Designed miniproteins, single chains, continued (2). Designs and how they scored, part 81

Each design is a single chain, and the fold is of that chain. pLDDT is the mean over its residues in the fold that is shown.

## One batch from the design tools (miniprotein)

Design m6808
Fold by ESMFold2-Fast:
Structure m6808 (fold): chain A 91 residues (1-91)
Amino acid sequence: MELGRRALERFEARLREAVEKVGGDGPEAMRKALVLALGDEEFVERLEEALRDPADEERRLELLLEALRRHGASEEELEEVRRLAREAAAE
């Protein structure tokens, strides 16, 4: 259960650093932070489309997993993140 948590913590740390570097709150600041953390504006655009469309939590999870994989998460870490997301949804 630690592997997925570690992958998510690393991603959260990168995102938090990016948010602090960009400064401010709101959609524009969050978008800039995501571009800075992920290094891929096209991927961020796809993520925004998934968040804007109420189509399926599953699509958003797949995009998160793709982002984590691009930043060096192992297959085991990705499986644990998927499991943690399901546990959170079951609350």
Scores: mean pLDDT 68

Design m6809
Fold by ESMFold2-Fast:
Formats: structure tokens, C-alpha cells, sequence
Structure m6809 (fold): chain A 81 residues (1-81)
């Protein structure tokens, strides 16, 4: 599945993942390394990507989850299968 992470400021990243677990790991890493999110924020975004990937795989389509971080920033995670 293709995972897209978008911040409300328009910053956008894509990763390829074969499973919900891989989506979690890859998204947590890029959130930390590329988006400059804290370890806790990166864990939250990674968890959202894993959940969205599970749902997208289950229904054979697209799943989108938007989360609000404790600093007020919105992150949208979209997974396409």
C-alpha cells in the first residue's frame, strides 16, 4: 500500500509499505527524521498509519485518518491499496 502523510502546512511525504506493521515503522521513522516530530508525536502518526493501512487492506481501497497533535498541528494519513 501507498501511505501519504500530509501536514496542514502542505508538507507531504509518501512511503510504500507491504503491511500495517511496515506502515507503522516507516511512517514513525519519516515523521521523526523528515518532519521533525518528537518521539511521542512520531509514535502517534505511525500508529495512525498502521491503523489506516489495516482498514484500507480490509476494504480494498483508501483509508484516511486525521489526528491533532498536542501542539495543535493536524496530520492527515492516507493509505491506498
Amino acid sequence: PKVTIELEDGEKLEVEAKSPEEAFKKVEKVARDKLGLTDRQSLLVGNSAGLAALEALRKGGTSTITIVLEDGRKVTVTVEV
Scores: mean pLDDT 85

Design m6810
Fold by ESMFold2-Fast:
Structure m6810 (fold): chain A 95 residues (1-95)
Amino acid sequence: SKEEAIKKILEILDKFEEESKTLSGVEQTVAMWRTIVEIYDILYEEFGTDLEKAKEATEEIIKELEKRGNKEGVKLVRAAYTMYEVQIQYELKKK
């Protein structure tokens, strides 16, 4: 469900926020990229080609992160959604 996907993505971001407090610059970059891919995978698995629902879920996540002051989390979610949107648009508009 949309609600379950939102919950999973927020849990991934909470984990990243805690881990990033103790990571070196290189390790933080690797963890950041891993986090983006994990969010992308959840969006793809839950929503498939339903860009409208994926966008609604993404906007709800961003609103929650902004309330928490998690600016880095907002950037990661936006990056993951952009990757997801580009992939789905490519799949739908294949010629």
Scores: mean pLDDT 85

Design m6811
Fold by ESMFold2-Fast:
Structure m6811 (fold): chain A 86 residues (1-86)
Amino acid sequence: MSKEEAEELAKKVLELAEGLIEEALKLPLEKAIELLEKLIKTLEEEIELLKTDTSLSPHLRELLIKAAEEAKKLAEEKKKELEKKL
């Protein structure tokens, strides 16, 4: 995988996560919180897998970890905003 392919993949991961968060915000409050909680857990598990994945180049691994961490942070922030509405 080239550096450009790695950067494109990382960007797509973040865009997909942002899109899922936007869709979650359209759901009833309880379902939105549940979906965001599941997304956060999935991203946390993926970050741990990426940290130990020796099949990926160090550069690609770092980019994917950063994208997943940013997506997780966004989901956590949106979950907190929704919980304040409860």
Scores: mean pLDDT 79

Design m6812
Fold by ESMFold2-Fast:
Structure m6812 (fold): chain A 72 residues (1-72)
Amino acid sequence: MELVIERTYTPEEVRELAKQGTPENAEKIKEFLKKLKEMGVDKIVRKETFVDPEAGRTLTLETEFDLKEIRE
């Protein structure tokens, strides 16, 4: 099963995300990914859009994570 996540970030939200890098949050993310894998999620596709209205631009980043184990 493939999971698609889409999110748009403003400049203010990007600055706030930089402050959220804690070991506890990293551990929560690892637990979440492990649970998704156990539930049969093979692949995660993440699409993130960053808006910079002062520069008059948007940036879109697409990343893929393969969680699949080899099985018959």
Scores: mean pLDDT 61

Design m6813
Fold by ESMFold2-Fast:
Structure m6813 (fold): chain A 85 residues (1-85)
Amino acid sequence: MSVEELYKRSLERFKKVKGDKEKILKIGEELAREGAKAGLRSEDISSAIARAVAEAEKDVLSPEERVRLSLEVANAALKAAEEAE
């Protein structure tokens, strides 16, 4: 799996759960573990997933709310990727 493949998969999954913060965080963690098992770096995983949630929510959340959600998802994804070893 490439970083762009992870971004695309993340975007498709986040589009199906728009506005559901709990599901977005859970999906972000699941995708982060998949990326880690595929050999991607934790920082690349976190960045790709954060970009995907920001893009998926662009028509639902304000720019400020999207930044806040993206940072929260990025932190959750980073932790999940680091723990996946």
Scores: mean pLDDT 84

Design m6814
Fold by ESMFold2-Fast:
Structure m6814 (fold): chain A 88 residues (1-88)
Amino acid sequence: SHMEEKIKELEEKAKKYQTQAESYQRLADGMRGAAERVAADPSLSPEERERIVQLLQDGADDYNKKAEELKKQAEKFQSEIERLRAEL
């Protein structure tokens, strides 16, 4: 049915946005982990540690924000899928 086709399209969109959100979350988590390693690295100067940690934390925050927005969009698609399924 036309409704079943629309549900499939929304499921594909939800999956795509969720996958992208997970990808950005992994990048954010990776940057936070790198920041912790840099902060603990005795081979770097204090100034280099502070600079690199700040860049990594800022990058992590940006990717995390993007991940959360994509996750919210995936949740909206999921809510629409549930609404459409209730109308079947």
Scores: mean pLDDT 90

Design m6815
Fold by ESMFold2-Fast:
Structure m6815 (fold): chain A 87 residues (1-87)
Amino acid sequence: MKPIIKKKSVEIAPGETATFTVTVSGNGGPAEVQVKVTYADGSSETFSATVAPGQTLTITVTNTSDLPAKVEVTVRAPPGTTVEIEA
């Protein structure tokens, strides 16, 4: 069976904040959350977290650079896990 993969992205200006809410439910295993911040010069930062079924993770990213940034949240979960991403 294929794993469940969901993605959400937003673009933020210098000094702006992006907030994502990841909700995990169902009877599968934990979900892996990867947050990638890519700046307009091509540089990037990556953060990871794990969220168990029945839990909610709030991710807050502030662009402290002088460049526009793209924030991408990718959630990967085993079959039987349900994932929702809100931005």
Scores: mean pLDDT 83

Design m6816
Fold by ESMFold2-Fast:
Structure m6816 (fold): chain A 75 residues (1-75)
Amino acid sequence: GSKTVTYTEVTELTPEERAELEANKDQQELFNQAAGDAAALKAQKEYPGAKVTVLSASVKLEGNTLTATAVVEVT
């Protein structure tokens, strides 16, 4: 049967790194896709031989904290 797995990565940014990310806000879709791809690789390592499908991925910047959340389905 299929199982849904959520991956959350939290990274504390330096002020310089935060400013760089704010300057690239128009690249939000690319950041979301990168987070989804990273989660799919993690799921494939944890569930070898399973089919992994990325259902959603988002990257959120709050203050100096970058949170990447991805939901994957493992079949």
Scores: mean pLDDT 79

Design m6817
Fold by ESMFold2-Fast:
Structure m6817 (fold): chain A 95 residues (1-95)
Amino acid sequence: DVEEELRRQIEEGERRVEEVRKKFKEALKSGSIEIARETAELARETVRRLDEAFRLGVEAGSSKELLREIVIVGASASVLEIGAIVLYRVLEKEK
């Protein structure tokens, strides 16, 4: 049960990270504040879900390999979240 759920969360997380990357590039190209915000929100939600999956995996005594994959995908999402927040703040500031 738990191992299958963790693998699903990893796969979903990887797909979400790919979506975040695409939206981030779109936000950079268009200068859209809305797309930058959507990107940050998607990345944050991805990080949150992977954090929940990591906790579940630790409690269930899941394999170190699965836990490492969760951390790697979560780290990727976290970097993209920070990037999207910075982009959003830059686009929001006008002079």
Scores: mean pLDDT 84

Design m6818
Fold by ESMFold2-Fast:
Structure m6818 (fold): chain A 96 residues (1-96)
Amino acid sequence: MEEAERALERAREAGKQTIETAKKLMDLAKKGTPEEAIEASRQMADEMGKFARTAAREGARALKLNEEYAEEINKIMQETMKTVNDLLGEAAKAME
């Protein structure tokens, strides 16, 4: 099951990178200028879009190998997006 495990780990790593990027962009938005906050928001939207497309493609590939791994990759995608949205919500509340 090594290659299936590696595919799952790649999906997890992509999710982790997206969350780390969200944390960095939130910190920049809080401490930076309004222009930097706008740019950080644009970068976050682009990164989230790239992650969603990558997760969808890897999920489709995994479906041909093992449907359970495709389900796990989709779950990682949904949980990662929820975590990013929760972090953005916390940042918005902290800036009030």
Scores: mean pLDDT 72

Design m6819
Fold by ESMFold2-Fast:
Structure m6819 (fold): chain A 95 residues (1-95)
Amino acid sequence: SRVDEILEEMRRLLEEVEKLYEESLTASPEERRKILDEMGEIEVRVVKLYQELLKLNAPEEVIREAFQIYNRIRSLTNEVLALLQGMDPLRVRFW
């Protein structure tokens, strides 16, 4: 079903974000910014997929899993952002 296709895509996007997160741990600041941008694009895609699940009146269990995937992606993205901001004094300490 379309619901199953969306959930499978969201799971693949989470796996992609987890790989990007691992890459970010050994990345340069420039590479980390590129990784953060890629993670941001995935987050936008995941939000659109989540909204589609709501429009399709997907089962509550599916909506719950989709929301957990979104939260995990957001959490990992925030960790990469924190690493980038810690290395960029202009973003962390600009007054």
Scores: mean pLDDT 85

Design m6820
Fold by ESMFold2-Fast:
Structure m6820 (fold): chain A 88 residues (1-88)
Amino acid sequence: GRPRAAIHHQDETFTVTSVRLFDDQPYRLFATGVDSSGHPVSVGVTTPTREEAQQVKDILLTLHDVDDLVRALREAGFDVTVTRLPPP
């Protein structure tokens, strides 16, 4: 099911802490942060073109809410994977 997150800028529950672009085709971008429960998560996007990779990077750096990030990326036509990372 699609998440119904109540993540807002006031809560700052999810923040993009790093964005990594891998220059292998397909282009892969990863953003890491924590979800509303404090669990570490990784948001991954794979694109066939460098132009799309630049667009994804801009979205990842601009939006700080995981729900808004996933929505914006999917509305732009990107395949988005959200992975829960194991606790440290």
Scores: mean pLDDT 63

Design m6821
Fold by ESMFold2-Fast:
Structure m6821 (fold): chain A 59 residues (1-59)
Amino acid sequence: VLEEIKEEMERYKKALEEGNKEEVSRSTAEMVGLTLRGLTDPSLAEEIKKLMKEFNKEL
């Protein structure tokens, strides 16, 4: 889950650079889905929060 979220974050950044709105939407939806799945596991919740915080700083 964590590695999959990181991969989608990279795809999102690339899509933004390329102006690919369809890919931005797809990557956003996938990140949301993966994040929700990860948050159902308490052991992953803190690591997911850290990844999301890092991602927001890079935007």
Scores: mean pLDDT 76

Design m6822
Fold by ESMFold2-Fast:
Parts: sequence; structure tokens; C-alpha cells
Structure m6822 (fold): chain A 67 residues (1-67)
Amino acid sequence: MTVEEAGRRFIEARNRVEAATDLPPEVKAAALGVIDEAVRQAQGTTDPEKIARVLEEAARRVDALLA
């Protein structure tokens, strides 16, 4: 997966969390925590492969929380 593909999936996952009005507060907080941690990890490295991995894993974790 490229940084562009991983970034797109991450943005899609973030937008789903932001658009969801009926999520339990604890689930929304957990999903936002995953998003915030992924952003911090991505900002801590200049390696595109590492950035892509972090964003892809965050998107998958958010999808699992929203399931």
C-alpha cells in the first residue's frame, strides 16, 4: 500500500467517526484515540513505508471499533 492509499483509507475512517452521530461515547473516544495516536506516530517519522503502515493499521482498528 502506498502512502497515498493509506492516507485515503485513514481519512475515510476518520470521516466515518466524525460523521457518526449515534456512536456510544466510549466507542467514539476510543476511535478518536486511535486516530490521534496514528497522527503522532506518522509525524514522528519521515519513512513513507512506516507512515503508510501506521495509517493503514489505524484505519483497520477504527473499522473494527465501528463494527
Scores: mean pLDDT 80

Design m6823
Fold by ESMFold2-Fast:
Structure m6823 (fold): chain A 84 residues (1-84)
Amino acid sequence: TELEKLLNSKDKKVREKAARELTAEYLKQGRLDEALRALLPLMNEKEKSAEFYAGMAMVYEAQGRLEKAKEWRAKAEELGWKEP
Protein backbone atom coordinates (compact mmCIF):
# COMPACT_ATOMS: atom_id res chain seq x y z
CA THR A 1 0.00 0.00 0.00
CA GLU A 2 2.77 2.49 0.86
CA LEU A 3 4.68 1.51 -2.31
CA GLU A 4 1.50 2.04 -4.36
CA LYS A 5 1.18 5.55 -2.86
CA LEU A 6 4.80 6.30 -3.86
CA LEU A 7 3.93 5.49 -7.51
CA ASN A 8 2.04 8.83 -7.48
CA SER A 9 4.96 10.83 -6.05
CA LYS A 10 5.97 14.08 -7.77
CA ASP A 11 9.60 12.92 -7.52
CA LYS A 12 10.50 10.80 -10.57
CA LYS A 13 13.26 8.92 -8.71
CA VAL A 14 10.83 8.02 -5.90
CA ARG A 15 8.31 6.70 -8.47
CA GLU A 16 11.02 4.66 -10.27
CA LYS A 17 12.24 3.06 -7.02
CA ALA A 18 8.66 2.36 -5.87
CA ALA A 19 7.83 0.64 -9.20
CA ARG A 20 10.88 -1.63 -8.94
CA GLU A 21 10.24 -2.44 -5.24
CA LEU A 22 6.57 -3.19 -5.97
CA THR A 23 7.68 -5.48 -8.83
CA ALA A 24 10.00 -7.37 -6.42
CA GLU A 25 7.17 -7.78 -3.88
CA TYR A 26 4.75 -9.13 -6.52
CA LEU A 27 7.41 -11.58 -7.75
CA LYS A 28 7.91 -12.87 -4.17
CA GLN A 29 4.16 -13.64 -4.21
CA GLY A 30 4.30 -15.36 -7.64
CA ARG A 31 2.20 -12.54 -9.15
CA LEU A 32 4.07 -12.18 -12.45
CA ASP A 33 1.43 -10.22 -14.41
CA GLU A 34 1.10 -7.65 -11.60
CA ALA A 35 4.90 -7.39 -11.40
CA LEU A 36 4.99 -6.52 -15.12
CA ARG A 37 2.16 -4.01 -14.72
CA ALA A 38 4.10 -2.23 -11.94
CA LEU A 39 6.93 -1.57 -14.45
CA LEU A 40 4.63 -0.40 -17.28
CA PRO A 41 4.86 3.36 -16.44
CA LEU A 42 8.68 3.14 -16.57
CA MET A 43 8.55 1.26 -19.90
CA ASN A 44 6.74 4.24 -21.49
CA GLU A 45 9.58 6.67 -20.63
CA LYS A 46 11.86 7.76 -23.49
CA GLU A 47 14.96 7.21 -21.33
CA LYS A 48 14.91 3.95 -19.36
CA SER A 49 16.04 4.15 -15.73
CA ALA A 50 18.37 1.82 -13.83
CA GLU A 51 15.31 0.86 -11.73
CA PHE A 52 13.49 -0.24 -14.92
CA TYR A 53 16.36 -2.48 -16.06
CA ALA A 54 16.68 -3.94 -12.54
CA GLY A 55 12.94 -4.63 -12.38
CA MET A 56 12.92 -6.33 -15.80
CA ALA A 57 15.95 -8.42 -14.78
CA MET A 58 13.94 -9.69 -11.78
CA VAL A 59 11.04 -10.56 -14.10
CA TYR A 60 13.32 -12.47 -16.50
CA GLU A 61 14.86 -14.37 -13.55
CA ALA A 62 11.35 -15.32 -12.31
CA GLN A 63 10.58 -16.60 -15.85
CA GLY A 64 13.76 -18.78 -15.82
CA ARG A 65 15.40 -16.60 -18.49
CA LEU A 66 18.67 -16.39 -16.61
CA GLU A 67 20.91 -15.08 -19.43
CA LYS A 68 18.44 -12.25 -20.16
CA ALA A 69 18.22 -11.52 -16.42
CA LYS A 70 22.04 -11.29 -16.19
CA GLU A 71 22.22 -9.00 -19.26
CA TRP A 72 19.53 -6.59 -17.97
CA ARG A 73 21.02 -6.63 -14.43
CA ALA A 74 24.39 -5.60 -15.92
CA LYS A 75 22.66 -2.72 -17.76
CA ALA A 76 21.02 -1.55 -14.52
CA GLU A 77 24.40 -1.63 -12.72
CA GLU A 78 26.03 0.26 -15.63
CA LEU A 79 23.45 3.02 -15.04
CA GLY A 80 24.35 3.14 -11.33
CA TRP A 81 21.74 0.80 -9.81
CA LYS A 82 22.88 -0.83 -6.58
CA GLU A 83 21.03 -3.75 -4.98
CA PRO A 84 19.95 -2.85 -1.41
Scores: mean pLDDT 78

Design m6824
Fold by ESMFold2-Fast:
Structure m6824 (fold): chain A 77 residues (1-77)
Amino acid sequence: MSPREIEAQKLKEELKRLIAKVKEIEEDPELMADPKKREELGELVGRIQEIVAKLKELESLSDEEVEQLMEEILKEV
């Protein structure tokens, strides 16, 4: 793999981990009631947005391709 492909793969794996963590917090009503967990959720969402933007730049993805990528990741977690 090229260095660009390796970087994209690492970003996709990080994105999967972050989305799984967001889902864990959102699915637990007690965690959603905790202000610290809501703050953590906000930080996770911010990081997800940064990774998506970086992947879009690295792979020259359209908005439609980004949406498709997010749908595929959500199906895996």
Scores: mean pLDDT 79

Design m6825
Fold by ESMFold2-Fast:
Structure m6825 (fold): chain A 71 residues (1-71)
Amino acid sequence: SAAEHAALVAGVEGMAEQVLAEVKDWPKEVQEKVRELLEELLAETRRTADRAVTKARAMEMARRIQELKDA
């Protein structure tokens, strides 16, 4: 439903804000890479929100962002 897709988008936005806050004092190059991945994830989530973004896909991409943070 549109409400479920909106909730997913809001969840991704909240996660993105949290991650950016956590990496604010990290090297600029890492911050830029994290920001780019978050922007890509958010753009994809918004683009497909009207049809078919699964929670599993969002979780997989969130895990990838976390891996980048740990690298």
Scores: mean pLDDT 70

Design m6826
Fold by ESMFold2-Fast:
Structure m6826 (fold): chain A 89 residues (1-89)
Amino acid sequence: MEELEKAEKKFEEALKELEKALEELKKAGQTEEAEKLEKKYSEELNPLLAKAAEAKRAKDIEEATKYFEEATKVAEKFLEEAKKALEKA
């Protein structure tokens, strides 16, 4: 139970940082780059979040934790790309 809560929290924090970086890119005039990154991470995250939600409904805590951990890695990957784009802006 603690592992699922920890994984969900890490994902929420990673997603907030990603959304914040994308908003900063838009404010810096890099709107096209921000929209491109949003599309790419949504395509990778949506299937993982759907599987995590299904696992939670099935009360499969182990499976739900696994998908949130994978979603966190995706969010962190795109956060790195957004930060690199911000440095060039």
Scores: mean pLDDT 83

Design m6827
Fold by ESMFold2-Fast:
Structure m6827 (fold): chain A 95 residues (1-95)
Amino acid sequence: SQPGQTLEKVAEQALADGSLENWRTLYGIGLQLIEQGNLELGLKYLVAALERLIEAGALTPALVDDLERLAERYGSEELAELAERGRERLEEERR
C-alpha cells in the first residue's frame, strides 16, 4: 500500500462522522501525514480538525504548540498561520 493511504481513509471517515473523538483523531492523522512528508494532505486535515475543535470548544494550548513546532521544523507559512489563528482563539477565551 502507498504511504498515507490508510491514514487518508481513516481521516475521511473521521470527517464524515463528526464526533469530538474523531476530530482529535483527524488532528493526529494530519500530524502523521506531515511527518511522512505529505505536507499538502496533512495541512488539509489539520485545518479541518482545528476548525472543528474550535467549534467544539476543545482547542488546547498543546495543540497550538504542536502546530508552532511543525511550522518551525518545516518552515511552513501555512502551518504558522494556522498556529497563529489557534493562539489568537485561546487568548480570546482567557478572561
Scores: mean pLDDT 77

Design m6828
Fold by ESMFold2-Fast:
Formats: sequence, C-alpha cells, structure tokens
Structure m6828 (fold): chain A 78 residues (1-78)
Amino acid sequence: ASEEEIDAEVDIALGEIFAAVTKITYENTGNEKLKEASEKIDKLVEAARQAYEAGDLETARKLVDEAIKLFREADKEL
C-alpha cells in the first residue's frame, strides 16, 4: 500500500474512534450538542470511508479533517 493509502486509512480509523468517544460521552452526560456533533462526525467518517474505497484519497482525508475539527469543537462543550 502507498503512504497516502496508509495515512488515509489510519485517519479514517481515528475518525471512527472520535465518533465513538463523542457518542459515549453524549450517552453519559445527555449533552445535546455532543449528540449533534456525534451524528455529524459519523456522517463525515462514513463519507470518508466511501471516498477511500473509491480511491479518492484526497477527498477521504479532507472529510476526516472536517470530522476532527467537529470533534475538537465538541470537546469544548465538556
């Protein structure tokens, strides 16, 4: 696999972890902003996975970057 493919796959996996963490935190705190963030992060990570499977590594990486930004913004609500 190319370095770009490995980087994209790792970034997507991290996005999946961030989505799961945000959801678990929402489930434990009841914070509606975290629920909203979790749903948006999940959608972006799914889109990134689809782009990766289609061979569009640039789009996959861009979508994961957006997911990470949302995770960081959600973290401010804690």
Scores: mean pLDDT 79

Design m6829
Fold by ESMFold2-Fast:
Structure m6829 (fold): chain A 64 residues (1-64)
Amino acid sequence: GAEALALARRIAAERGTLSLEEVERVLALAPNIPEVVKRVVLAEARRYGEVPAAGLIEALEKYG
């Protein structure tokens, strides 16, 4: 929960995006996020190499 959100916000503050490795680390700290949401975010990170931090932070605030 709180640890995942804190990590995502720290990375976002530096560059506004998270890499695939950073997304995997954040999601590992957020067991309460629905699996469908985790799968969508990971698929996008794998496809583009990074994801906008804003969407992941919103998901963590709603579910984490």
Scores: mean pLDDT 80

Design m6830
Fold by ESMFold2-Fast:
Structure m6830 (fold): chain A 84 residues (1-84)
Amino acid sequence: SELLEKGKAIAEEVAKRAQERYGLSEEEARRLLEGLNEAIETAAKEGLDAGMKKFSELAEEAAKVSPQLAGAVLLAAGRILELY
């Protein structure tokens, strides 16, 4: 769907910027993008509340790396979920 495509485009932008700003490894950037895409697909298939839960779980994992990365995940979640 157009909403799914827009969400994935935001996820790609966020992962790229996080890699550039926070010096994430290729593996860390890949895991971030995979987590964002999983949350987007969950929102599309299971609804907004399920997607929000997945974004929250991803932000908690990101917070273990840095608070700034967790903030970037939550900002991405807001931008993506506003599409729904």
Scores: mean pLDDT 81

Design m6831
Fold by ESMFold2-Fast:
Structure m6831 (fold): chain A 76 residues (1-76)
Amino acid sequence: GDEGAAEALQGAGPLVSQLLREAGKDPNAEGKATLEGGGATAEVEIKGPEGDAVFTLGDTVARARALAGVATELEA
């Protein structure tokens, strides 16, 4: 539900921050990664800064939220 989506987004925040740091540290970082932290598990795409000068939080958060939400429902 709507509340579940908000909670998943909150838990995905740290994962998104981690992804952005990874992308910034490795200019050749490209592909998929599975992150686990903040009580959430999410599969997201990592893009290098050269290919994506502006890595958007929105896209990564949306993916992390969707996957974290589904994982939470399945475990419940």
Scores: mean pLDDT 47

Design m6832
Fold by ESMFold2-Fast:
Structure m6832 (fold): chain A 73 residues (1-73)
Amino acid sequence: SSQEQKRKLVNQLVAAVLRAIGLELEGDLDGAIAEYREAKKLAEQLNDKELQAVVDKRIAELEAQRERRRALA
């Protein structure tokens, strides 16, 4: 059913976000960005524009942090 499909997508999205948070805590910005990009794809499949905007903002913040780290090398 569409409700079961939505529940499955939500569970996959929550799992991706939790993995991304874990990678951020480890300082793995590249891994965290990859997991948030998967969360973005799931948010797009859910057609949730507000969630897409939140995930996009977080990806942009992490990409900015990664760029600052590269400037120190």
Scores: mean pLDDT 88

Design m6833
Fold by ESMFold2-Fast:
Structure m6833 (fold): chain A 114 residues (1-114)
Amino acid sequence: SMVSEAVAAMDELLANGKDNTSKSFEAEINGKKVEITISLSRVDGKYRITLSARDLETGELIGELSGVAGSREEARALTAALTSILYNQGAKDPLTGKPLEADRLAALVEAARA
């Protein structure tokens, strides 16, 4: 899954010991091929994580999320959460045909972490 690949990428970034590092991999969101880039920055004893998705056909940035974790284990959990939000960003509600709202996405991410 995209979440498992993102967490595996974070494990590699955490293992390399660099203060600023990133890894990219190809994934699919809503039938589109995208490049997911995970960036890790170690600042003031914390882990700043940025996750971005770029359309491989157009080169357009279609989504970017970031957060800060206080530990390696929190960094892994945050990576999974951000990836889940990004994957569901732009997903349509089958009942309305409209994009899923942020509150509903946040609730799904919280449920996935429990």
Scores: mean pLDDT 73

Design m6834
Fold by ESMFold2-Fast:
Structure m6834 (fold): chain A 64 residues (1-64)
Amino acid sequence: SKEEALALAEKLKEEFGLSDEKAELLAAWILSQLRDGADPEAIARRAARMIGDPRAEAFLLELM
């Protein structure tokens, strides 16, 4: 939902210093992948590469 995407985007901004645009797009993508039944580990790994922070994979897996 829009509310879930905004909540995730806020966490990404707080933890990794992402811009509003990047955080919102990434949050929407993550939630879309989870809805489609994609593997959470694969989602986290790809998102971490987009964020560029080695802490991001573990952080995202804790949220999933």
Scores: mean pLDDT 84

Design m6835
Fold by ESMFold2-Fast:
Structure m6835 (fold): chain A 108 residues (1-108)
Amino acid sequence: SLVEEARRIREEARRAGLEGIDAGLPFREIGRRIGELIGKISDREVRERATEAVHDALAATQAEALDAHPGEPLTALLERPEVQRRILDAIVAALDEVIAEVERELEA
């Protein structure tokens, strides 16, 4: 099932993100791993929607981090575990919304 595949990939992305943060990996590497997992979604439309939702969540959380830490460069903020965890939570929430929408569309 497309929904079952997307849910599995979402769980793998969350796990990879948490493992990367706990291991102290650079934000770029954590993002690359999550992007590779999302790229495994077999349906092109769902994959594109998931990618867009993740990019929107990333942009929003980066803006939040900049507003919360005036005078700190974004590159330094992205290497903080608390910021990385907030970004991961937002990415996972965005994926959950896409999956719920796809499930509704398939039941209609």
Scores: mean pLDDT 90

Design m6836
Fold by ESMFold2-Fast:
Order: C-alpha cells, then sequence, then structure tokens
Structure m6836 (fold): chain A 67 residues (1-67)
C-alpha cells in the first residue's frame, strides 16, 4: 500500500499536472499498489477535471485498480 503522503501526492499530480509523463507515472503508482483509497478522488477527477487527458488517466487508473 502507498503511504498517505504518497497517495495524496499521486492523486494531486493526476489532478493538476499537464505533463503526460508525470500523469502516467502517478497513475502507475496508484494502479500498481491497488490502493482502493484512491477511488473516490479518481472518480471525482474523471468527472470534473478540466483537462481531458487527466480525466482519461483517472478512468484508466480506476479500471486497473478494480481488476
Amino acid sequence: MLSDEELEAAIETLRTSTDVQEIADAAKRLYESKDERALPALEEIAKTDPNPLNRVAARATIESIRK
């Protein structure tokens, strides 16, 4: 499992970053850990984030965690 600090940092990167590599790295940390604590924040990002890349990354991360 990710620490609370690692979890929050990864979620924040996925919410706010415009760098494709940073978004991909944050998503990978979240789905490799299978940390379900991320799911509510990822669902919010997928629905509300102004950047379509961040929304797509959040949706893909949710599906990977739920597998």
Scores: mean pLDDT 82

Design m6837
Fold by ESMFold2-Fast:
Structure m6837 (fold): chain A 98 residues (1-98)
Amino acid sequence: KLEELKKKIKELEADAQAYIERHAATEPSVARLAETLEEAKKKVEEEENLEEAVRIVAALQGLRLALLREQGRPDVEALGEEFLAELKPLAEELLAKR
């Protein structure tokens, strides 16, 4: 599961980075999110933190969906729903252990 999340992070990074590059200069919230994501990625790599990996994937997917919406892609809502459905069982498993 963690290996799959790490692969998903790398897959989403290109689109998320494109959105960050377009908006970081004009939106301080986007620039701050980019800095937070870089720190969080280091924690995933060093600590193998599954919960943090899930949070990073969610944030990167949000940025990717924002880019695709800006490009006028009509299936953005469906992609978002599919992604939430994929993460829901994992989030529930993490909550059940607490």
Scores: mean pLDDT 71

Design m6838
Fold by ESMFold2-Fast:
Parts: structure tokens; C-alpha cells; sequence
Structure m6838 (fold): chain A 88 residues (1-88)
């Protein structure tokens, strides 16, 4: 599913954040890495990229109370991808 694919893109960076006391910096790097992947995919499959952005937004809402930092990372990914889609 789009949610599972979106989670998989960020999963390696979540593992790093769990091991690093500088978790906010690692999550920022994860956000930037995910954006790089989606922006590269955008010309080939804009509908799939849009679905991934929606999945990240849904994950942000799901995590908002339990993990606000991760929710903010997913929200930033969704907003940036949606902005790129609107500009294309």
C-alpha cells in the first residue's frame, strides 16, 4: 500500500534516530532524503507520488499525539511533495 511504501522510505532513518541522541537532526535528514526520492520519481509517475504524499499526511495525523516529532517530519514531506506537484 502507499502507506507501507511511504513508511519504508523513512524506516532506515527512523532506526538511526532511535540510536542517535540527535534524533531531530536525523529526522530532518530523513525528510530531505525522502523528498529527493519523490522529486526524482515525479516526472515518471505523478499519481503515485501524490498517493505517497497523501500516505505521509495520514501517518502524520496517526502519530500526532504519540510521536509529534515523527508526525512533523511526515507532514513536512507531504507538504513539500504537494508543493512540487502543484509547481509541475
Amino acid sequence: SAIEEARAVVAPYIELAEKDPRAPEVLEAATRAALTVYLAALPADPERVAAHADAHAALAEELAESDPAMAEAYRRIAEAVRAALAAA
Scores: mean pLDDT 70

Design m6839
Fold by ESMFold2-Fast:
Structure m6839 (fold): chain A 95 residues (1-95)
Amino acid sequence: MVRRLSEEEIAALRERAAAEIDALKAAGVITDEQAAFYRYALELYIALGRGEPKEKLLEIIREFEETTHAPEAAEGLRLVILEGVSPDEARKIIE
């Protein structure tokens, strides 16, 4: 469950997270694929915090799957976020 975020909180979060992701990638700590994953996870978190409809969340998850080529992770996100399946139940389904 994610609390509704203010526009000021979203702007601060986006700026900080983007700088940290770029720094980790530049330092070789994460791959380009992992950097893309973190950026999509941030956008999904922001959309949840804004209270965006499930259809919008599905679009973000689809872009994540296409960019990261991680279908199991994308399916887990769909089950938990869109269908309200518990994390434990989602884990059993994708394993």
Scores: mean pLDDT 69

Design m6840
Fold by ESMFold2-Fast:
Structure m6840 (fold): chain A 62 residues (1-62)
Amino acid sequence: SDNDERQRLRDRLLRRADQSRQQYDTLDRQMQLSGVPTQQQLRQRTASQSSYRAHLGLADSL
């Protein structure tokens, strides 16, 4: 049913959002501990944050 399909998709999107949030938090902590973030770390942190917001937005739209 459409409702079951939407719920399964929502659950997958929320899991992806949580993974991105965990990646963001891990990178942010590592960067704070090093005191000298690399450009790659900054790009990856930004990408993780964008991924988190995108997946949450998609889940909320369902």
Scores: mean pLDDT 87

Design m6841
Fold by ESMFold2-Fast:
Structure m6841 (fold): chain A 63 residues (1-63)
Amino acid sequence: SLEREIKLLLTAMYLSEGEKPSFLNDEEFEKLKPEAEKIIEELGNDIVRMVGEVLRLVGEQVE
């Protein structure tokens, strides 16, 4: 779903900055962390941070 993909991309952005996302509970974080780390490895920290900042600026759909 779009919500899951947004959460995943935001999680990747936070991890690329060395931070744990505060909008996720521990169970959601553990589930998304390995996939988010893989995105960072494939795209690089700079691209992930850029995507996350764009998502922040246009508004968040995570409830």
Scores: mean pLDDT 73

Design m6842
Fold by ESMFold2-Fast:
Structure m6842 (fold): chain A 86 residues (1-86)
Amino acid sequence: MVKGTLEFKQSGPGKVLATATFENIDEREPVTVVVVSDKRGTLATANLREPGEKRVLEFEIEQGETLSLYAASPTRPTVHLETLSS
């Protein structure tokens, strides 16, 4: 299982700092994590390979963007983890 969370903080007029945190709880195979914007498409991808591995990604986004987090592996369907609207 992979866990993903989103946090938004106002960073300026019309600007939001988005923090995406991913954690590989118990997956023994490489997991690809993805951050998607509703306005810009894929913003980032990263690989989590070991159980307990954690990745933090930060983005400056525009007010009104929605971010979604997903996890995918070669042997499992893509899983939706979190969605947050700014």
Scores: mean pLDDT 82

